# Designed miniproteins, single chains, continued (4), part 104

Each design is a single chain, and the fold is of that chain. pLDDT is the mean over its residues in the fold that is shown.

## One batch from the design tools (miniprotein)

Design m15609
Fold by ESMFold2-Fast:
Structure m15609 (fold): chain A 87 residues (1-87)
Amino acid sequence: SAQLEALEALRAEALALLAAARSVDEAVTGMRQLLDRAVAEGRLSPAAATILRAALAEIEAHPDWSLEEVTAVVERALEAVIADARA
């Protein structure tokens, strides 16, 4: 479906952004900008954006987390959104 293709494209863009990030703050800022753009472009529903933004809030609550741990949290949230879209 077009929704699944858009979510898989968003996942690839998110993972590339996280891999290029030099700090957790850069990763979180970049992810927020990506989510806002994806919602504005109709590629991400407000409900899915709420789930992903909640994951970013969890990351900000854990300043001790590494970029690897941050990436795992974002990947898990994206997997949940994609799994819901497949149902």
Scores: mean pLDDT 86

Design m15610
Fold by ESMFold2-Fast:
Structure m15610 (fold): chain A 79 residues (1-79)
Amino acid sequence: MKEKEAKEAKEKLLEGLKKLEKKLLSDPSLSEEQKEEIKKIFEEAKEAIEKSKLLDPEELDKLALEKLKPAFEIYAKAK
């Protein structure tokens, strides 16, 4: 049961990350170098989530936020 619930939580989280990545990368204030760094960070975050043994959706969300923090800092700096 826990593995199935964790899988569903991961799938929803990964879908959310894909949508968020698309929104960030559509911002014209970002340079091509910043866009590539953000893409790399999101790819690493997705891999970390997929490989994680976390069963709690809240812990998965926290992991995602920690992994994505550098991408948000790049985005904020681009302002």
Scores: mean pLDDT 78

Design m15611
Fold by ESMFold2-Fast:
Structure m15611 (fold): chain A 62 residues (1-62)
Amino acid sequence: MEDARRGAELAEEEGHPKIAAGARKAADNQDAAGLYAAGQEAERLGSHRAAEGLFRGADKLK
């Protein structure tokens, strides 16, 4: 789950605290769909590195 946590940290650093909060909750619950949704939202807002970490975390749970 380090990839998901790093993705959430990057989202927060880039000014997307709601994405970071959602990603941390999904990571704590081992919710792959939640991590994937957070990654898609991060990518939509231009936070590509945060999205990569979140997608990688989601893939490890699937």
Scores: mean pLDDT 81

Design m15612
Fold by ESMFold2-Fast:
Structure m15612 (fold): chain A 78 residues (1-78)
Amino acid sequence: MAEELRRLLDEAAEEVERLTHEEARAKLLAELEALRANAEAVVEELLAAGFSAEEAVEAVRRGLEAALELARRLEAAA
């Protein structure tokens, strides 16, 4: 479970590295590293909230997609 989340976060980090706005990229990379470092705690929190392992991974994936879309929109506006 935690390893699956770390893999997902690593994939998201590769997409974040492609952002052209240095400040937004650095901030989002720091957020991803924080989530990666606390992957076990994130998993435990989601499981405690009643998510299954598959639902927990899907919830994190959707959150990352939303964050990346927001970052790209902020870049387009800058």
Scores: mean pLDDT 74

Design m15613
Fold by ESMFold2-Fast:
Structure m15613 (fold): chain A 75 residues (1-75)
Amino acid sequence: MGPGEQEFLDRLARETYETVYTLLSQGDVAAAEQFVQQVRQRLEQLRPHLPPRDYERLRQAVEDAVAEAKARVAA
């Protein structure tokens, strides 16, 4: 993966984490769930245009970011 691709993945993960954390911290569970669904839908739209390995990396980064945000709010 080139530096630009890694930067995109890192940015997507960070933005997902910060958005989910902020919404959950405000008690807006519905908005957090809607945001996560929108991100997942965008990844599914990208799936036919990406190698399976690259898709899996993006998907995993998003899911890890969501899980980390939820864990931080629950602590």
Scores: mean pLDDT 82

Design m15614
Fold by ESMFold2-Fast:
Structure m15614 (fold): chain A 68 residues (1-68)
Amino acid sequence: SAVEEAKAEIERMKEEALAAPREERGRVLGDMFDWVDERLATLSEEDRAEVLAHFSRQASEVFAAIAA
């Protein structure tokens, strides 16, 4: 499904961000926000809520890694 594909891509981008050099993490995180914004525009309201909740959880791990 579109939701499952979006969740998988978000998780892949999180892993990419966490594996990136420290100076590059901000750019990868920015790319994640741009991607999710574009993807959400193609989804129904209900699917958007589910993808946003998943994105919020995954993105929080990247923020924690940047803050550390």
Scores: mean pLDDT 82

Design m15615
Fold by ESMFold2-Fast:
Parts: C-alpha cells; structure tokens; sequence
Structure m15615 (fold): chain A 77 residues (1-77)
C-alpha cells in the first residue's frame, strides 16, 4: 500500500534525523570547553527529541521532521 509506504518512509526519515541529533548530543557531551553551554544544549536537544517523538505519535511526523532538521542545521553552524 503506497500510503503506508509513505508513512513508513516519513517515519524512517524522522528516525534517521533523530539519530543525527543523538550523535550531535554525544559530540556535545565530549565538549569540555564550556560545561554550562553544553548542559544547556543537551537540555534543548532532549526537549526537541521528546517533542518530535510526541508529534510522531500524534501523526505529525512531517512537522517533527522539519523541527529536527532545523535544529540539525543550527548545530552545523
């Protein structure tokens, strides 16, 4: 079923983006240069991951994906 395949692809895309966020979180945990900034960034990432998971459960997978991608772009700067 094409509709179910699109939902599975969207969910997979979100899961991949969340894995990238978790990888960035691990990078931040290794950053010893600014412990306060690290703690703040980790808290923000944890909040975003939780929001994205909740949005996905509510069927808002695409919106969750956009929020995760925006944060990933921000972290790449």
Amino acid sequence: DEEKKREEEAKKRLEEALERLRAKKEELLEDKSNPEERAKNITELDSLIALAEDAAKAGAVEEAYKRVEEKLEELEK
Scores: mean pLDDT 76

Design m15616
Fold by ESMFold2-Fast:
Structure m15616 (fold): chain A 81 residues (1-81)
Amino acid sequence: DAEAIIQRLEDEGTASYRAVLRGEDVEEMLNALRASGKRALDELKKIGASEDDIEKAKKIIEEYLKKVEEAAAEQEARRAA
């Protein structure tokens, strides 16, 4: 079910973002998100998911990677101040 795969990806993205906000390792969380994204896209392709579902998954991956990188940059800036 494409919806279940996308929901799992969203939940994993949220968990990684929250982990970075708690001070967990950024590189580890980014690698985990990239792995989750690859698994989700591979699973969606195997079940013959629509182009819209694949694009939605890609958008979620890009959004959470951006959020994690932005949170990391903000943390580094605050530590430098």
Scores: mean pLDDT 81

Design m15617
Fold by ESMFold2-Fast:
Structure m15617 (fold): chain A 91 residues (1-91)
Amino acid sequence: AAEKAYEAGYKAAKEILDKQKTRPLSREEIIEIFEKKLVEAGLDPETARAVAEGLVSPQETADRIADEHGVREELEAARKGVIDAINEYRK
């Protein structure tokens, strides 16, 4: 689950960054891209939704979502994937 979440977060972030080269994306559009990639990676829809919401939320809200839905490992892995993709893009 964690490895799948990392890969999904990385791929979703790359897609978001590529799309944002032409225009800014809304919060809703970003959530939809994360949720779609997490489901494609094999996470169940409920877990994918919780992780996607956590990724676009402030840290305190993300921690609450992770604890409430039991998705801390998946959220942390996906977040690392997002950070790695952003760092690759900024070099």
Scores: mean pLDDT 82

Design m15618
Fold by ESMFold2-Fast:
Structure m15618 (fold): chain A 80 residues (1-80)
Amino acid sequence: MAEKEELLKRAEELARKLVEEHNLPDPEKYIAVATAAFRELVEKNSIEHVKALVEQWEQDPELALKWMELLVAQEERRKA
């Protein structure tokens, strides 16, 4: 359980960093939506796979931004 919360925290920290680096509007709103989408990934996938994904995002911020944009788009579609 601690592993899932650690991965979620790392993803939220990365989202906050990307929002700041790219001057995205409404940073807290963007972070909240991205975090919610990532929480769903953590619930549906193995900890090992999610950890590898987060590590990949931390090493490649451009790839991470694209993944976060996809996660946010998917979450918005589900709530719409």
Scores: mean pLDDT 74

Design m15619
Fold by ESMFold2-Fast:
Structure m15619 (fold): chain A 57 residues (1-57)
Amino acid sequence: SEELLRRAEEHLRLLEEYNRKSNELSAQPEKIKESMDYGVLAVGHASFAVSDRNLAK
């Protein structure tokens, strides 16, 4: 499905964005909680991307 492939691409984009933000924030001790929150969001989007790609086959 074209729609599922597009969703997977969007989830991968968000994975990269949230992972980047998590890494940036992890360099600041006062923002460790926010860094962890972005890390969780990145993992969620990675899972959704894999699911959508598998369904698109």
Scores: mean pLDDT 82

Design m15620
Fold by ESMFold2-Fast:
Structure m15620 (fold): chain A 80 residues (1-80)
Amino acid sequence: SKADELQAELDRLQAHLENLKKIMEETDKLIEEVKADKSLPAERQAFIIDNLKKSKDILEEVIKRVEERIAQVQAELNAA
């Protein structure tokens, strides 16, 4: 049924969102590890952190789009 297809899509989107949030948490931990690493030259540390922050910006945009799609699918399920 259409409802079964929407539920399956919702389940996949929710699993995808959970994985994306886990990657975000792992990225935040890596940034803190890089900041704490006294063996890294300051210029190298700044370079790595800048690249990780850019990766976070892309990931935040992807998370937002997935959350918007989840809201749309939930609204469609609730409507009929």
Scores: mean pLDDT 90

Design m15621
Fold by ESMFold2-Fast:
Order: C-alpha cells, then structure tokens, then sequence
Structure m15621 (fold): chain A 96 residues (1-96)
C-alpha cells in the first residue's frame, strides 16, 4: 500500500519528500516493522490532503482512496473517519 500512497501523493501534487515523511509518521503510529494497512493509507491521504491546494486533485485522490480501502474490506464510513483523523493529526502537528 506504500506505492499507492506515493501515487496518490503525486495526484495531489505533494512532493516526494513530504510523502516519505508522511509514510514514516504512519509507520510510527503502528509498528515500524509492520506493512502499511488500508486504514494507514487512508490516514496518510488525509495528511497529504492538508498540503494540497487543488480541489479537483484532492477529490480524485480521495475517490481512489475509497476504492482501494474498500477493496481491502473497510467500509466507506471507516475510510472517511481515517482520512479525517489524518487531516486532524497533520493540523495538530503544524500547531505543535
């Protein structure tokens, strides 16, 4: 799922550097040695969405996130909650 996060970051116009920082933060929240799950992907997309200013690109990225996460067994409401949690976390980190 890390490759999907990188692809979604490119869609939103988020730099490779910022995308890798977000992936590290997502890994630290779980277990560093564990592979990213579908919920972690949705959280990472929420964080990346706070860095994107293009509404249309954000909408495309969020739609793709729902498709991928739902294919891994998450409900639409679980994906929406994870995206929101990622955005809230990114805003909190910016505020210190």
Amino acid sequence: LEEEVRKIGKIMGVSEEETEKILERARDAAAPEAPLGARDLAVAVGMMATLSKDKKKKEEAIERTFEIAESHGLSRSEVAAAIAAGAIRAIGDELD
Scores: mean pLDDT 76

Design m15622
Fold by ESMFold2-Fast:
Structure m15622 (fold): chain A 86 residues (1-86)
Amino acid sequence: SSIEEELKKEMEFLVKLFEEEGKYEEAEKFRKIGELLLEAGKLDAEEHEKFAKEKREEYLELQKELEENKELLEKAEKKYEEELKK
């Protein structure tokens, strides 16, 4: 479960950064992407293929929305890296 725990911590940190900038809608979209990744991580290989196929459109839509906010994501990632250095 370490991967799940680390992903949750990273998501919480990035969501907080978006919220601090008043980007609540972007924070919610990022949270949804993380929830999909956490769900996928609980599946075996065969279940994962089925999940990926069924959720493909949802993933693609969220990925497209994330790309529209790429600059905010890059800024959040840089701040996360700076916090890890403290």
Scores: mean pLDDT 63

Design m15623
Fold by ESMFold2-Fast:
Structure m15623 (fold): chain A 90 residues (1-90)
Amino acid sequence: EQQKVDSLIEIFEKSSSLSERASLIRELFPQTKSLSSTDLIKLLAGLEIGDVESARVLGKILELSEDGVNVLIDYFRTAPIEVLKEAVFK
């Protein structure tokens, strides 16, 4: 649960594009291969802007608990990706 959320955050920190993030998520979470590339990219784009519904749908696919989904939503809302990219660059 926590490991899955941490892995998602790490992918977002290390990758520069939604397509790259989608590719890495598919390798780490094979269950996401049931989604089209377009659908996965849309969910990831929604997650980056703090869309709760995108986080809920992705959480169900990744089999995250409600607490895991809430941690993911809170993280992306309180620590925007621009701030995370700065932290990785240091």
Scores: mean pLDDT 68

Design m15624
Fold by ESMFold2-Fast:
Structure m15624 (fold): chain A 69 residues (1-69)
Amino acid sequence: MLPREDVLREAENLLAREDDLLASSNSVARLVLAALANNLAFEAEKQGLLEVAERLRRLAERLRAAAEA
């Protein structure tokens, strides 16, 4: 599993770009990023970072919905 510090850093980077990622017209890129966000959410949950995990899961869900609309 990723170290806690790496999970936090990668999660913060994704969450900081949330609006830009959701505005992207590239559906393949959105699906890839949704998978990455979901994987980071799983790692965050295992590290006890429940708030970060929830935010990442919501981002992943929104990215998937936007890609499949």
Scores: mean pLDDT 76

Design m15625
Fold by ESMFold2-Fast:
Structure m15625 (fold): chain A 91 residues (1-91)
Amino acid sequence: SATAAELEARLQEALKKGPEAVKEFLEELLKLLLLAQYLKLQNPSLSSQEAWDLAVARLPSLTEEELEKIIEELEKHNPNFREVLEKILKE
């Protein structure tokens, strides 16, 4: 898919820049996945591709407060969600 090709190109560029660039790319990818899931929960008629495209458009304006609200909403659907995220992001 076009999105997979874009992600592959961004990963290749990050790998050329070093480990910190790869970490930044993976953190951005995680935020995109979380935002896409949140958007699908808010509007179940969205396809995975539509939710992803909306997440990509919204990510540059996403605040820390908005990200926290997204995590809180996702946690309502999985009680262990926050614990898993905190372990991944804080290690």
Scores: mean pLDDT 78

Design m15626
Fold by ESMFold2-Fast:
Structure m15626 (fold): chain A 90 residues (1-90)
Amino acid sequence: MDDVARRIAEKLREAGLKPGDKVGYIAGGGGSTRAVRRGIEMAGLVPVPFSTADDLIAAAKAGEVKGVTGQNGILDQVRKEAPHVKVIPV
């Protein structure tokens, strides 16, 4: 688990996110969600959980998050609808 979170943290740092930047993700529960949250925290970033794709996309469009991460198809929708937001697949 810590190794997965550490890799996520490295990818977020490489994407050019700065300490204190907010990163959105889908909080569906389970170990993968916990690893994503921990990776965001390890990178010095602020984890922002969303329960739905629509809420995450709306927050990204509004500039409420600087980045979005995860492994699901929602990342492609964020790239289309909020191109100013950094999308980091993990």
Scores: mean pLDDT 78

Design m15627
Fold by ESMFold2-Fast:
Structure m15627 (fold): chain A 104 residues (1-104)
Amino acid sequence: DLDSLRRQGGEHFDQGDAAFRAGDYETAVAHYEQAIELYEQALALQPSRDLYRALGLAYRNLGDAYAALGDTEKAQEAYLRAAEYFDRAGDTKAAEEAREKAER
C-alpha cells in the first residue's frame, strides 16, 4: 500500500545515507536506487508534493554517491533528475542547487 511504499523508501534512503557516511558509495547507490523505485511506485498510486521532494532528495544523494565513485555522467544525470523533482515539489532553491551540481 501507499504507506508501506513510502516507509520502505524512507528506510532505504536512510540506509543509503548511512552507507555514504561510511564511505561505502556502491552500497549507498544501491539503497538510493531502491528508495527511488519505492517512491516512484508510491507516486504512481498518488502524486504528492512530499513524494516529489523525496524523489528530489534521493536523486540528489544518488548523484553525490556517483560523484564520489567518479561516475561523472551518472552523477550529472541524477542531479538533473533531482532538479526536475524539486521543481515539481515547488522547491526552487533545491532545484537550482541540483542544476549547479550537474554543471560541475
Scores: mean pLDDT 92

Design m15628
Fold by ESMFold2-Fast:
Structure m15628 (fold): chain A 80 residues (1-80)
Amino acid sequence: SSAEELVRRQARDAQRLLDEFLADPSASPELIETARRALRLAQEALDSGDFSHEVMREIVLLEAETTLQWLKLKLQKKLA
């Protein structure tokens, strides 16, 4: 299903961001935890097969938050 494909893509993207944050000594514990939460939510959806609108909305919002925090980190480094 298109929902399952989207969740698999988001899980891969969340894993990549988590790996980048873990390799970056300037990444905050809060940023790392947000990325871990995004990955966990996507994996739970894949494991349960729950692609309801509520679950999908939460996954999309958490992915957006993780991306926003990553952009903030990059901007802070550029401005420092």
Scores: mean pLDDT 81

Design m15629
Fold by ESMFold2-Fast:
Structure m15629 (fold): chain A 86 residues (1-86)
Amino acid sequence: SKLEEVHKETTELGEAYGHALADADPELEESAKLLKKGAELYFKDEKEAEEYFKKAIELAKTEEQKKALEGAIEEIKKFAEEKLKK
């Protein structure tokens, strides 16, 4: 059940980052949706999750938007990996 718990927490973290990004910059709303979907799929289908993360970054119109998305994605991945290590 640890995988289920990590999946739930990673999904919730993805939702939190997605909401924060969209609230700070409404142009990131579509990228935030893709980021949330990637976080949701991360432990279920890693390949599909990576495609959603790539799509989220591709929708960025500025370097600052791209950095914000890349930062959020890296934090989500680090959180998931650290939770698995105990």
Scores: mean pLDDT 81

Design m15630
Fold by ESMFold2-Fast:
Structure m15630 (fold): chain A 68 residues (1-68)
Amino acid sequence: SLAEEVAKKFQEIKKEVPEGELGILGMIATALVMGVTKLAREALEAVKQGDLEKAAELAQKALQEGLK
Protein backbone atom coordinates (compact mmCIF):
# COMPACT_ATOMS: atom_id res chain seq x y z
CA SER A 1 0.00 0.00 0.00
CA LEU A 2 1.01 3.65 -0.33
CA ALA A 3 1.06 3.97 3.47
CA GLU A 4 3.50 1.04 3.79
CA GLU A 5 5.82 2.47 1.12
CA VAL A 6 5.74 5.91 2.78
CA ALA A 7 6.48 4.35 6.21
CA LYS A 8 9.48 2.47 4.77
CA LYS A 9 10.83 5.59 3.01
CA PHE A 10 10.29 7.64 6.19
CA GLN A 11 12.42 5.17 8.19
CA GLU A 12 15.20 5.34 5.56
CA ILE A 13 15.19 9.16 5.64
CA LYS A 14 15.04 9.24 9.46
CA LYS A 15 18.30 7.23 9.55
CA GLU A 16 19.95 9.90 7.34
CA VAL A 17 18.67 12.82 9.49
CA PRO A 18 17.80 11.51 13.00
CA GLU A 19 17.08 15.02 14.33
CA GLY A 20 14.93 16.03 11.35
CA GLU A 21 11.46 17.53 11.86
CA LEU A 22 8.97 14.62 11.59
CA GLY A 23 6.26 16.48 9.64
CA ILE A 24 8.71 17.68 7.00
CA LEU A 25 10.29 14.20 6.73
CA GLY A 26 6.81 12.71 6.29
CA MET A 27 6.07 15.07 3.38
CA ILE A 28 9.45 14.26 1.81
CA ALA A 29 8.87 10.49 2.17
CA THR A 30 5.43 10.80 0.55
CA ALA A 31 6.77 12.90 -2.35
CA LEU A 32 9.60 10.40 -2.96
CA VAL A 33 7.14 7.48 -3.09
CA MET A 34 5.03 9.50 -5.57
CA GLY A 35 8.08 9.92 -7.86
CA VAL A 36 8.82 13.62 -7.22
CA THR A 37 12.45 12.81 -6.49
CA LYS A 38 14.35 16.02 -7.39
CA LEU A 39 12.29 18.45 -5.26
CA ALA A 40 11.98 15.94 -2.40
CA ARG A 41 15.76 15.39 -2.37
CA GLU A 42 16.31 19.18 -2.38
CA ALA A 43 13.97 19.41 0.64
CA LEU A 44 15.92 16.63 2.41
CA GLU A 45 19.18 18.50 1.73
CA ALA A 46 17.66 21.63 3.31
CA VAL A 47 16.74 19.54 6.40
CA LYS A 48 20.36 18.32 6.62
CA GLN A 49 21.54 21.95 6.46
CA GLY A 50 19.12 22.98 9.25
CA ASP A 51 17.12 25.26 6.93
CA LEU A 52 13.67 24.16 8.09
CA GLU A 53 11.82 27.02 6.35
CA LYS A 54 13.31 26.12 2.96
CA ALA A 55 12.83 22.40 3.68
CA ALA A 56 9.12 22.93 4.45
CA GLU A 57 8.57 25.02 1.29
CA LEU A 58 10.33 22.48 -0.96
CA ALA A 59 8.63 19.49 0.71
CA GLN A 60 5.21 21.13 0.30
CA LYS A 61 5.94 21.95 -3.37
CA ALA A 62 7.11 18.36 -4.00
CA LEU A 63 3.96 16.95 -2.37
CA GLN A 64 1.72 19.23 -4.46
CA GLU A 65 3.54 18.21 -7.66
CA GLY A 66 3.06 14.52 -6.79
CA LEU A 67 -0.68 15.03 -6.23
CA LYS A 68 -1.20 16.29 -9.80
Scores: mean pLDDT 80

Design m15631
Fold by ESMFold2-Fast:
Structure m15631 (fold): chain A 66 residues (1-66)
Amino acid sequence: SIDQLVEEVANALFGNELGSDAARAAVTAVLAGKSETERQEIIARLREMKVPQPYVDFLEEVAASL
């Protein structure tokens, strides 16, 4: 479900140093093979959850690279 994907992405983001190769790899592992619609829905849900902008910016960058 989208809620589970949001939790997995949040864990990848908060469990690693922002901007690190480890964070990029962890986020990529969750987003790889997901549609553009699913990626945008995940990002929108994290914004609704008031995740700080630097994390959202990082996620947008990783999603755009896929």
Scores: mean pLDDT 82

Design m15632
Fold by ESMFold2-Fast:
Structure m15632 (fold): chain A 65 residues (1-65)
Amino acid sequence: DLEEERRLMERLGLPEELKEEILRLLENDTPENRRRAIARMIAAVLHRIGEEIDEEIARRKKEEE
């Protein structure tokens, strides 16, 4: 069962569509699908971190006004 992977994706705040695509890849357990699933999770985490950084920068700029 993919419950651990599903819980991890929930904690990472991935959108539902992306979670479903990743789970579909993991259901067909091949090395290629596993690599693709991991790559998509990493990309989503990096995107999330980037958004948080951009929000912090915007907040600091507002404080300087």
Scores: mean pLDDT 74

Design m15633
Fold by ESMFold2-Fast:
Structure m15633 (fold): chain A 80 residues (1-80)
Amino acid sequence: GSARFGELMRWVGETDPEVNARMSELLVEAYRALEAGDLDTALAKIEEMRRLGKEHFPEHAALIDEVHDYLVELFRRAAA
């Protein structure tokens, strides 16, 4: 859930603060796009987060994909 995602982002921030900052920026931009009614831009921003996560943590690719799928579903439901 969201708590587990938050904990993961906190651990990333402690081990790689630059990656954590970039991912946080992308998430903020995604929410702004969603609030503006631009779902395509919002989904593109969370896809960039997924790509960045897999680039820096390839050993966690499956978990990153699972979190991404959850965010896509959440954003699509919010836009409906």
Scores: mean pLDDT 77

Design m15634
Fold by ESMFold2-Fast:
Parts: structure tokens; C-alpha cells; sequence
Structure m15634 (fold): chain A 82 residues (1-82)
């Protein structure tokens, strides 16, 4: 199942990014920096997939990119209100 393979790959990369960010940044900043790094990764993967004509992989990463961008916006808004 290609979707399951992509999910496993994306999840593994997200864990790597989070572990590195958690070591480097304060707890308050870690979530935001993590989301910024994820957005960069998903954008890169989407562009690569589009260039290769892999519409399924591009759609998978585009959905993840959209979700990460939405979460980042929500978290930044919540931080301003707190």
C-alpha cells in the first residue's frame, strides 16, 4: 500500500525533526520550529513529486503541508492570545 508506505516515511521524518528541535529549542518554541521544519520538508517533497509526475505522492504531501500550515497558524494565534 503506497499510502501506508508514505505515511510511515513522513512519520519517521517528523520524529527525526521533532527530536532535533526538542534538543535545540525551548519547550515554548519547539512546537513552532517543528511545524516550520515540517512545512519545509512537505513543500520540498510535494515539488519533487510534481516534477516527477507522481500525482499520488504530491497529493499526499500537499495535504500534509496544508495541515501543518493550518496548525502553525492556529498555534501562533493561540500564543498571541495567551
Amino acid sequence: DKKKALLREASAKAREIYEEVEKTYSPEDAEIVFLQRLIEYFREQTEKALAAGDEETAAFYQRRLDGAQQRLQELEEQRRRA
Scores: mean pLDDT 84

Design m15635
Fold by ESMFold2-Fast:
Structure m15635 (fold): chain A 83 residues (1-83)
Amino acid sequence: MKVKFGEEMEELLKKIEEAIKEKKKKGEDLERVKKTEELIEQLKEMLENFKAGKEPKTPIEEAFLRVVEANAKDLGISVEEAI
């Protein structure tokens, strides 16, 4: 993965949150917005649990990849550049 686990992953998640927040305000793509919000909330919980020594790294990386794949086009990035 080209994006490093931790701070770089959290920064990219913030960019995705900003993009979906704008779509939510416009009433656009609400199903994808809802699913992305749920995935980001789960991923944030998993990251906090990992910092507390309660979660392994692999499920967090898998959840992150799913969020990136679903939203890469809106961010103008390729999945390959994020991986």
Scores: mean pLDDT 70

Design m15636
Fold by ESMFold2-Fast:
Structure m15636 (fold): chain A 69 residues (1-69)
Amino acid sequence: SLEEIKKYMEEAVRKYGEELGLSDETIERAVEIGRQVAEADPSLTKEQAESTAKVIARALKELEDRRAA
């Protein structure tokens, strides 16, 4: 269901964000983005959700690194 995909996305984003060392605030933003992506595409599979979660976490890490430079 969409609800299950949203939960899976949130868990994947949170886990990957923690592995990348993102701040708690940035992880919460990543979770919100992931939730919005899942809502925009109800055909999203769990595999696609996991790939998307990794992309979101990496993108936010790159933005933080760029601001620090």
Scores: mean pLDDT 82

Design m15637
Fold by ESMFold2-Fast:
Structure m15637 (fold): chain A 89 residues (1-89)
Amino acid sequence: SLVRYRVSATLTNTSPVDVPDARVFLSLRSGGRLLETGVQPVTLKAGETTRVEADLTVPEADGLTATVEAYDEDGNLVGTGTGTATRLP
């Protein structure tokens, strides 16, 4: 069966420049196996922490880990983080 999770994470842009329309990937894994990734554009201001959320639907699994990565238009990694996954009704 499929289960819905709300994945929430914070990203800090440690660069000295704003990154408009950064591609933010919220990924949910079981052990080392990728279950699902949500992608959304987010403007990341220089030195600021931004909260991002996505609802992901995955097969039931144990050992869930949530991660977040943000990339600029040139494909440079501009932020990473770990998140939480909360099971939705």
Scores: mean pLDDT 84

Design m15638
Fold by ESMFold2-Fast:
Structure m15638 (fold): chain A 60 residues (1-60)
Amino acid sequence: KEIEELIDKLSPEKQEQLFNDVIDALSFSKNPKIQEKAKEATKKSLEERKKIMVDIINEL
């Protein structure tokens, strides 16, 4: 998917920063489903956070 390709061009450090920033922002979402997924992601590995972020974007 296009988003995954763009993410893969970033360094691991940049990817981690991006995932953390996006997940933190989504944890304050007014959509309860998005908020729940984002909060769950904060306890997950970097790879799992990437998957959750991509899943949320694809569901929008």
Scores: mean pLDDT 72

Design m15639
Fold by ESMFold2-Fast:
Structure m15639 (fold): chain A 78 residues (1-78)
Amino acid sequence: MKELEEEVKRALEKLDELVAMLEYAKKNGDSLPPEERAKLIARAQALAKELQELVERSPEVRKAVEERAREIEEELKK
């Protein structure tokens, strides 16, 4: 189904964007003004909520997100 394929793509895009934001915050956190830091946190929380909603709606989306998250966790443990 086109909808399911699109939902999987959107979920993975949201996860990748969230990871990119966290990496940016990690590199630049100390130099970010409090206002910009708050905006990053708010956007990250919004992405996490949207991702959670997609995961709850579809087992296929959940599986794809879990596999991607596992890859990211391995990178972070380095």
Scores: mean pLDDT 76

Design m15640
Fold by ESMFold2-Fast:
Structure m15640 (fold): chain A 82 residues (1-82)
Amino acid sequence: MEEEKLKKELEETYKKGYEEGKAEALKTGTQFGIPLSVLEELKKQLEKYKKEYLETGDEKYRKKALELAYKLGYILGSGEAL
């Protein structure tokens, strides 16, 4: 149950970041290219904090995972949604 809740929260947070990043890029007319290596690193950090939270129950890891999900969504939405 907790793992399913976390997965849903991460997906919703990612989607929110994606939509906001896309809207900002369309509004400003600016596209920011992020290297794939940076995106891979962010994904690895997200999985690391997700695992840490599921193993420890420490809220700080959940917050870090959600922040990374939003940031990853925002970057992808701003750079690749057009």
Scores: mean pLDDT 76

Design m15641
Fold by ESMFold2-Fast:
Structure m15641 (fold): chain A 98 residues (1-98)
Amino acid sequence: DLLGELAERLAERLGLTPEQRAALLEGLRVIAEGIKNGKVEEGLEKAQAIVYDTVDDPEVRVALIGALGQFAGFLTKLVKEEKLSIDEALELWLEKWA
């Protein structure tokens, strides 16, 4: 699971708890699903809501919202502009940033 691997690497880098890592993984999933359905903005809003509901630490919240925003922007660019599949875009993300 490429999303699971990405969430694990980001969680290690950011020093996340298991609960915060689970919130990140769900956020990544709803963003990827939004991109598949042509609803990136809706996916990002849902991901942000998951973080707000799960994460009370303001520093962790900012870091997760930032990571989810970067992920949404990067994945959208690769899928819509470069015509890559979601899986190809995730592999490129893992290679360069995670």
Scores: mean pLDDT 80

Design m15642
Fold by ESMFold2-Fast:
Structure m15642 (fold): chain A 96 residues (1-96)
Amino acid sequence: KEEKIKESIEKAKKVFERLLEDLAPYLTPEQLAELRRFYDEMLKKIEELIKETHKWYEENKDSDRETTIRYVADQLIKIGDIEDEFIKKLKELLAK
C-alpha cells in the first residue's frame, strides 16, 4: 500500500520532469525553481491526504457503505482542490 503510493508519486515526478525539460527554454532558472517547489508541495499534500484517508478507513472498518463512499469522495474532491491550486500558481508564475 505504501509502496503503491510511492510508485504513483515517482511516476508523477517523472512526467513532471519531462514537462520541465520541454518548458526550460521558455522559463528563467528562478521560475523553474519555483515550479519545482510548487509541484513538490502539491505532491506532499496529496500523499498526506491519501495517508489520512487510509488511516480513517482502518479506524472505521465497521462504517456503513454510504458513509465510507462519501468520505472517500470528499477526499478525492480535496485532491482536486490541491491540483487546482497548483495550476493557479503555475498560471501566475507563467504570467510574469
Scores: mean pLDDT 77

Design m15643
Fold by ESMFold2-Fast:
Structure m15643 (fold): chain A 68 residues (1-68)
Amino acid sequence: MEEEAKRIGEAIKKLAESLGVEVTDEQAYGAGEKLVTLGVPVDAIIEGLKENLKTKEDAERAVGLGKN
């Protein structure tokens, strides 16, 4: 569970950085933790992130920065 959340968080952080969004380890982990609670396999979550994180706004929304 915790390792899975960190792995998803690392994927989010790398994708966000590629889109020009700076993400802290805490923000990435929090996003990963929420996704782990959905009961979806980690590999499927990471594939979904690669498909859906295409813009800076997508990355900001994934880590909870796009609420304002």
Scores: mean pLDDT 75

Design m15644
Fold by ESMFold2-Fast:
Structure m15644 (fold): chain A 60 residues (1-60)
Amino acid sequence: MSPEEALERGKRGGEALGRAGMPAEAAAQLVRHEVEPYLSEEQLEEAVRYAREAGRRGGG
């Protein structure tokens, strides 16, 4: 998986987890573990931040 693909999948995964009602912190943690091996530190921080925001919108 390319870093660009991993970043996009991380963001979309976070959105899906949030829509499923997963708490923001849990969604962020899962995305971090899933994409960490494929992303730089900056890209990982971006993906995790996006997942956390998506989780808040879906889970409260």
Scores: mean pLDDT 74

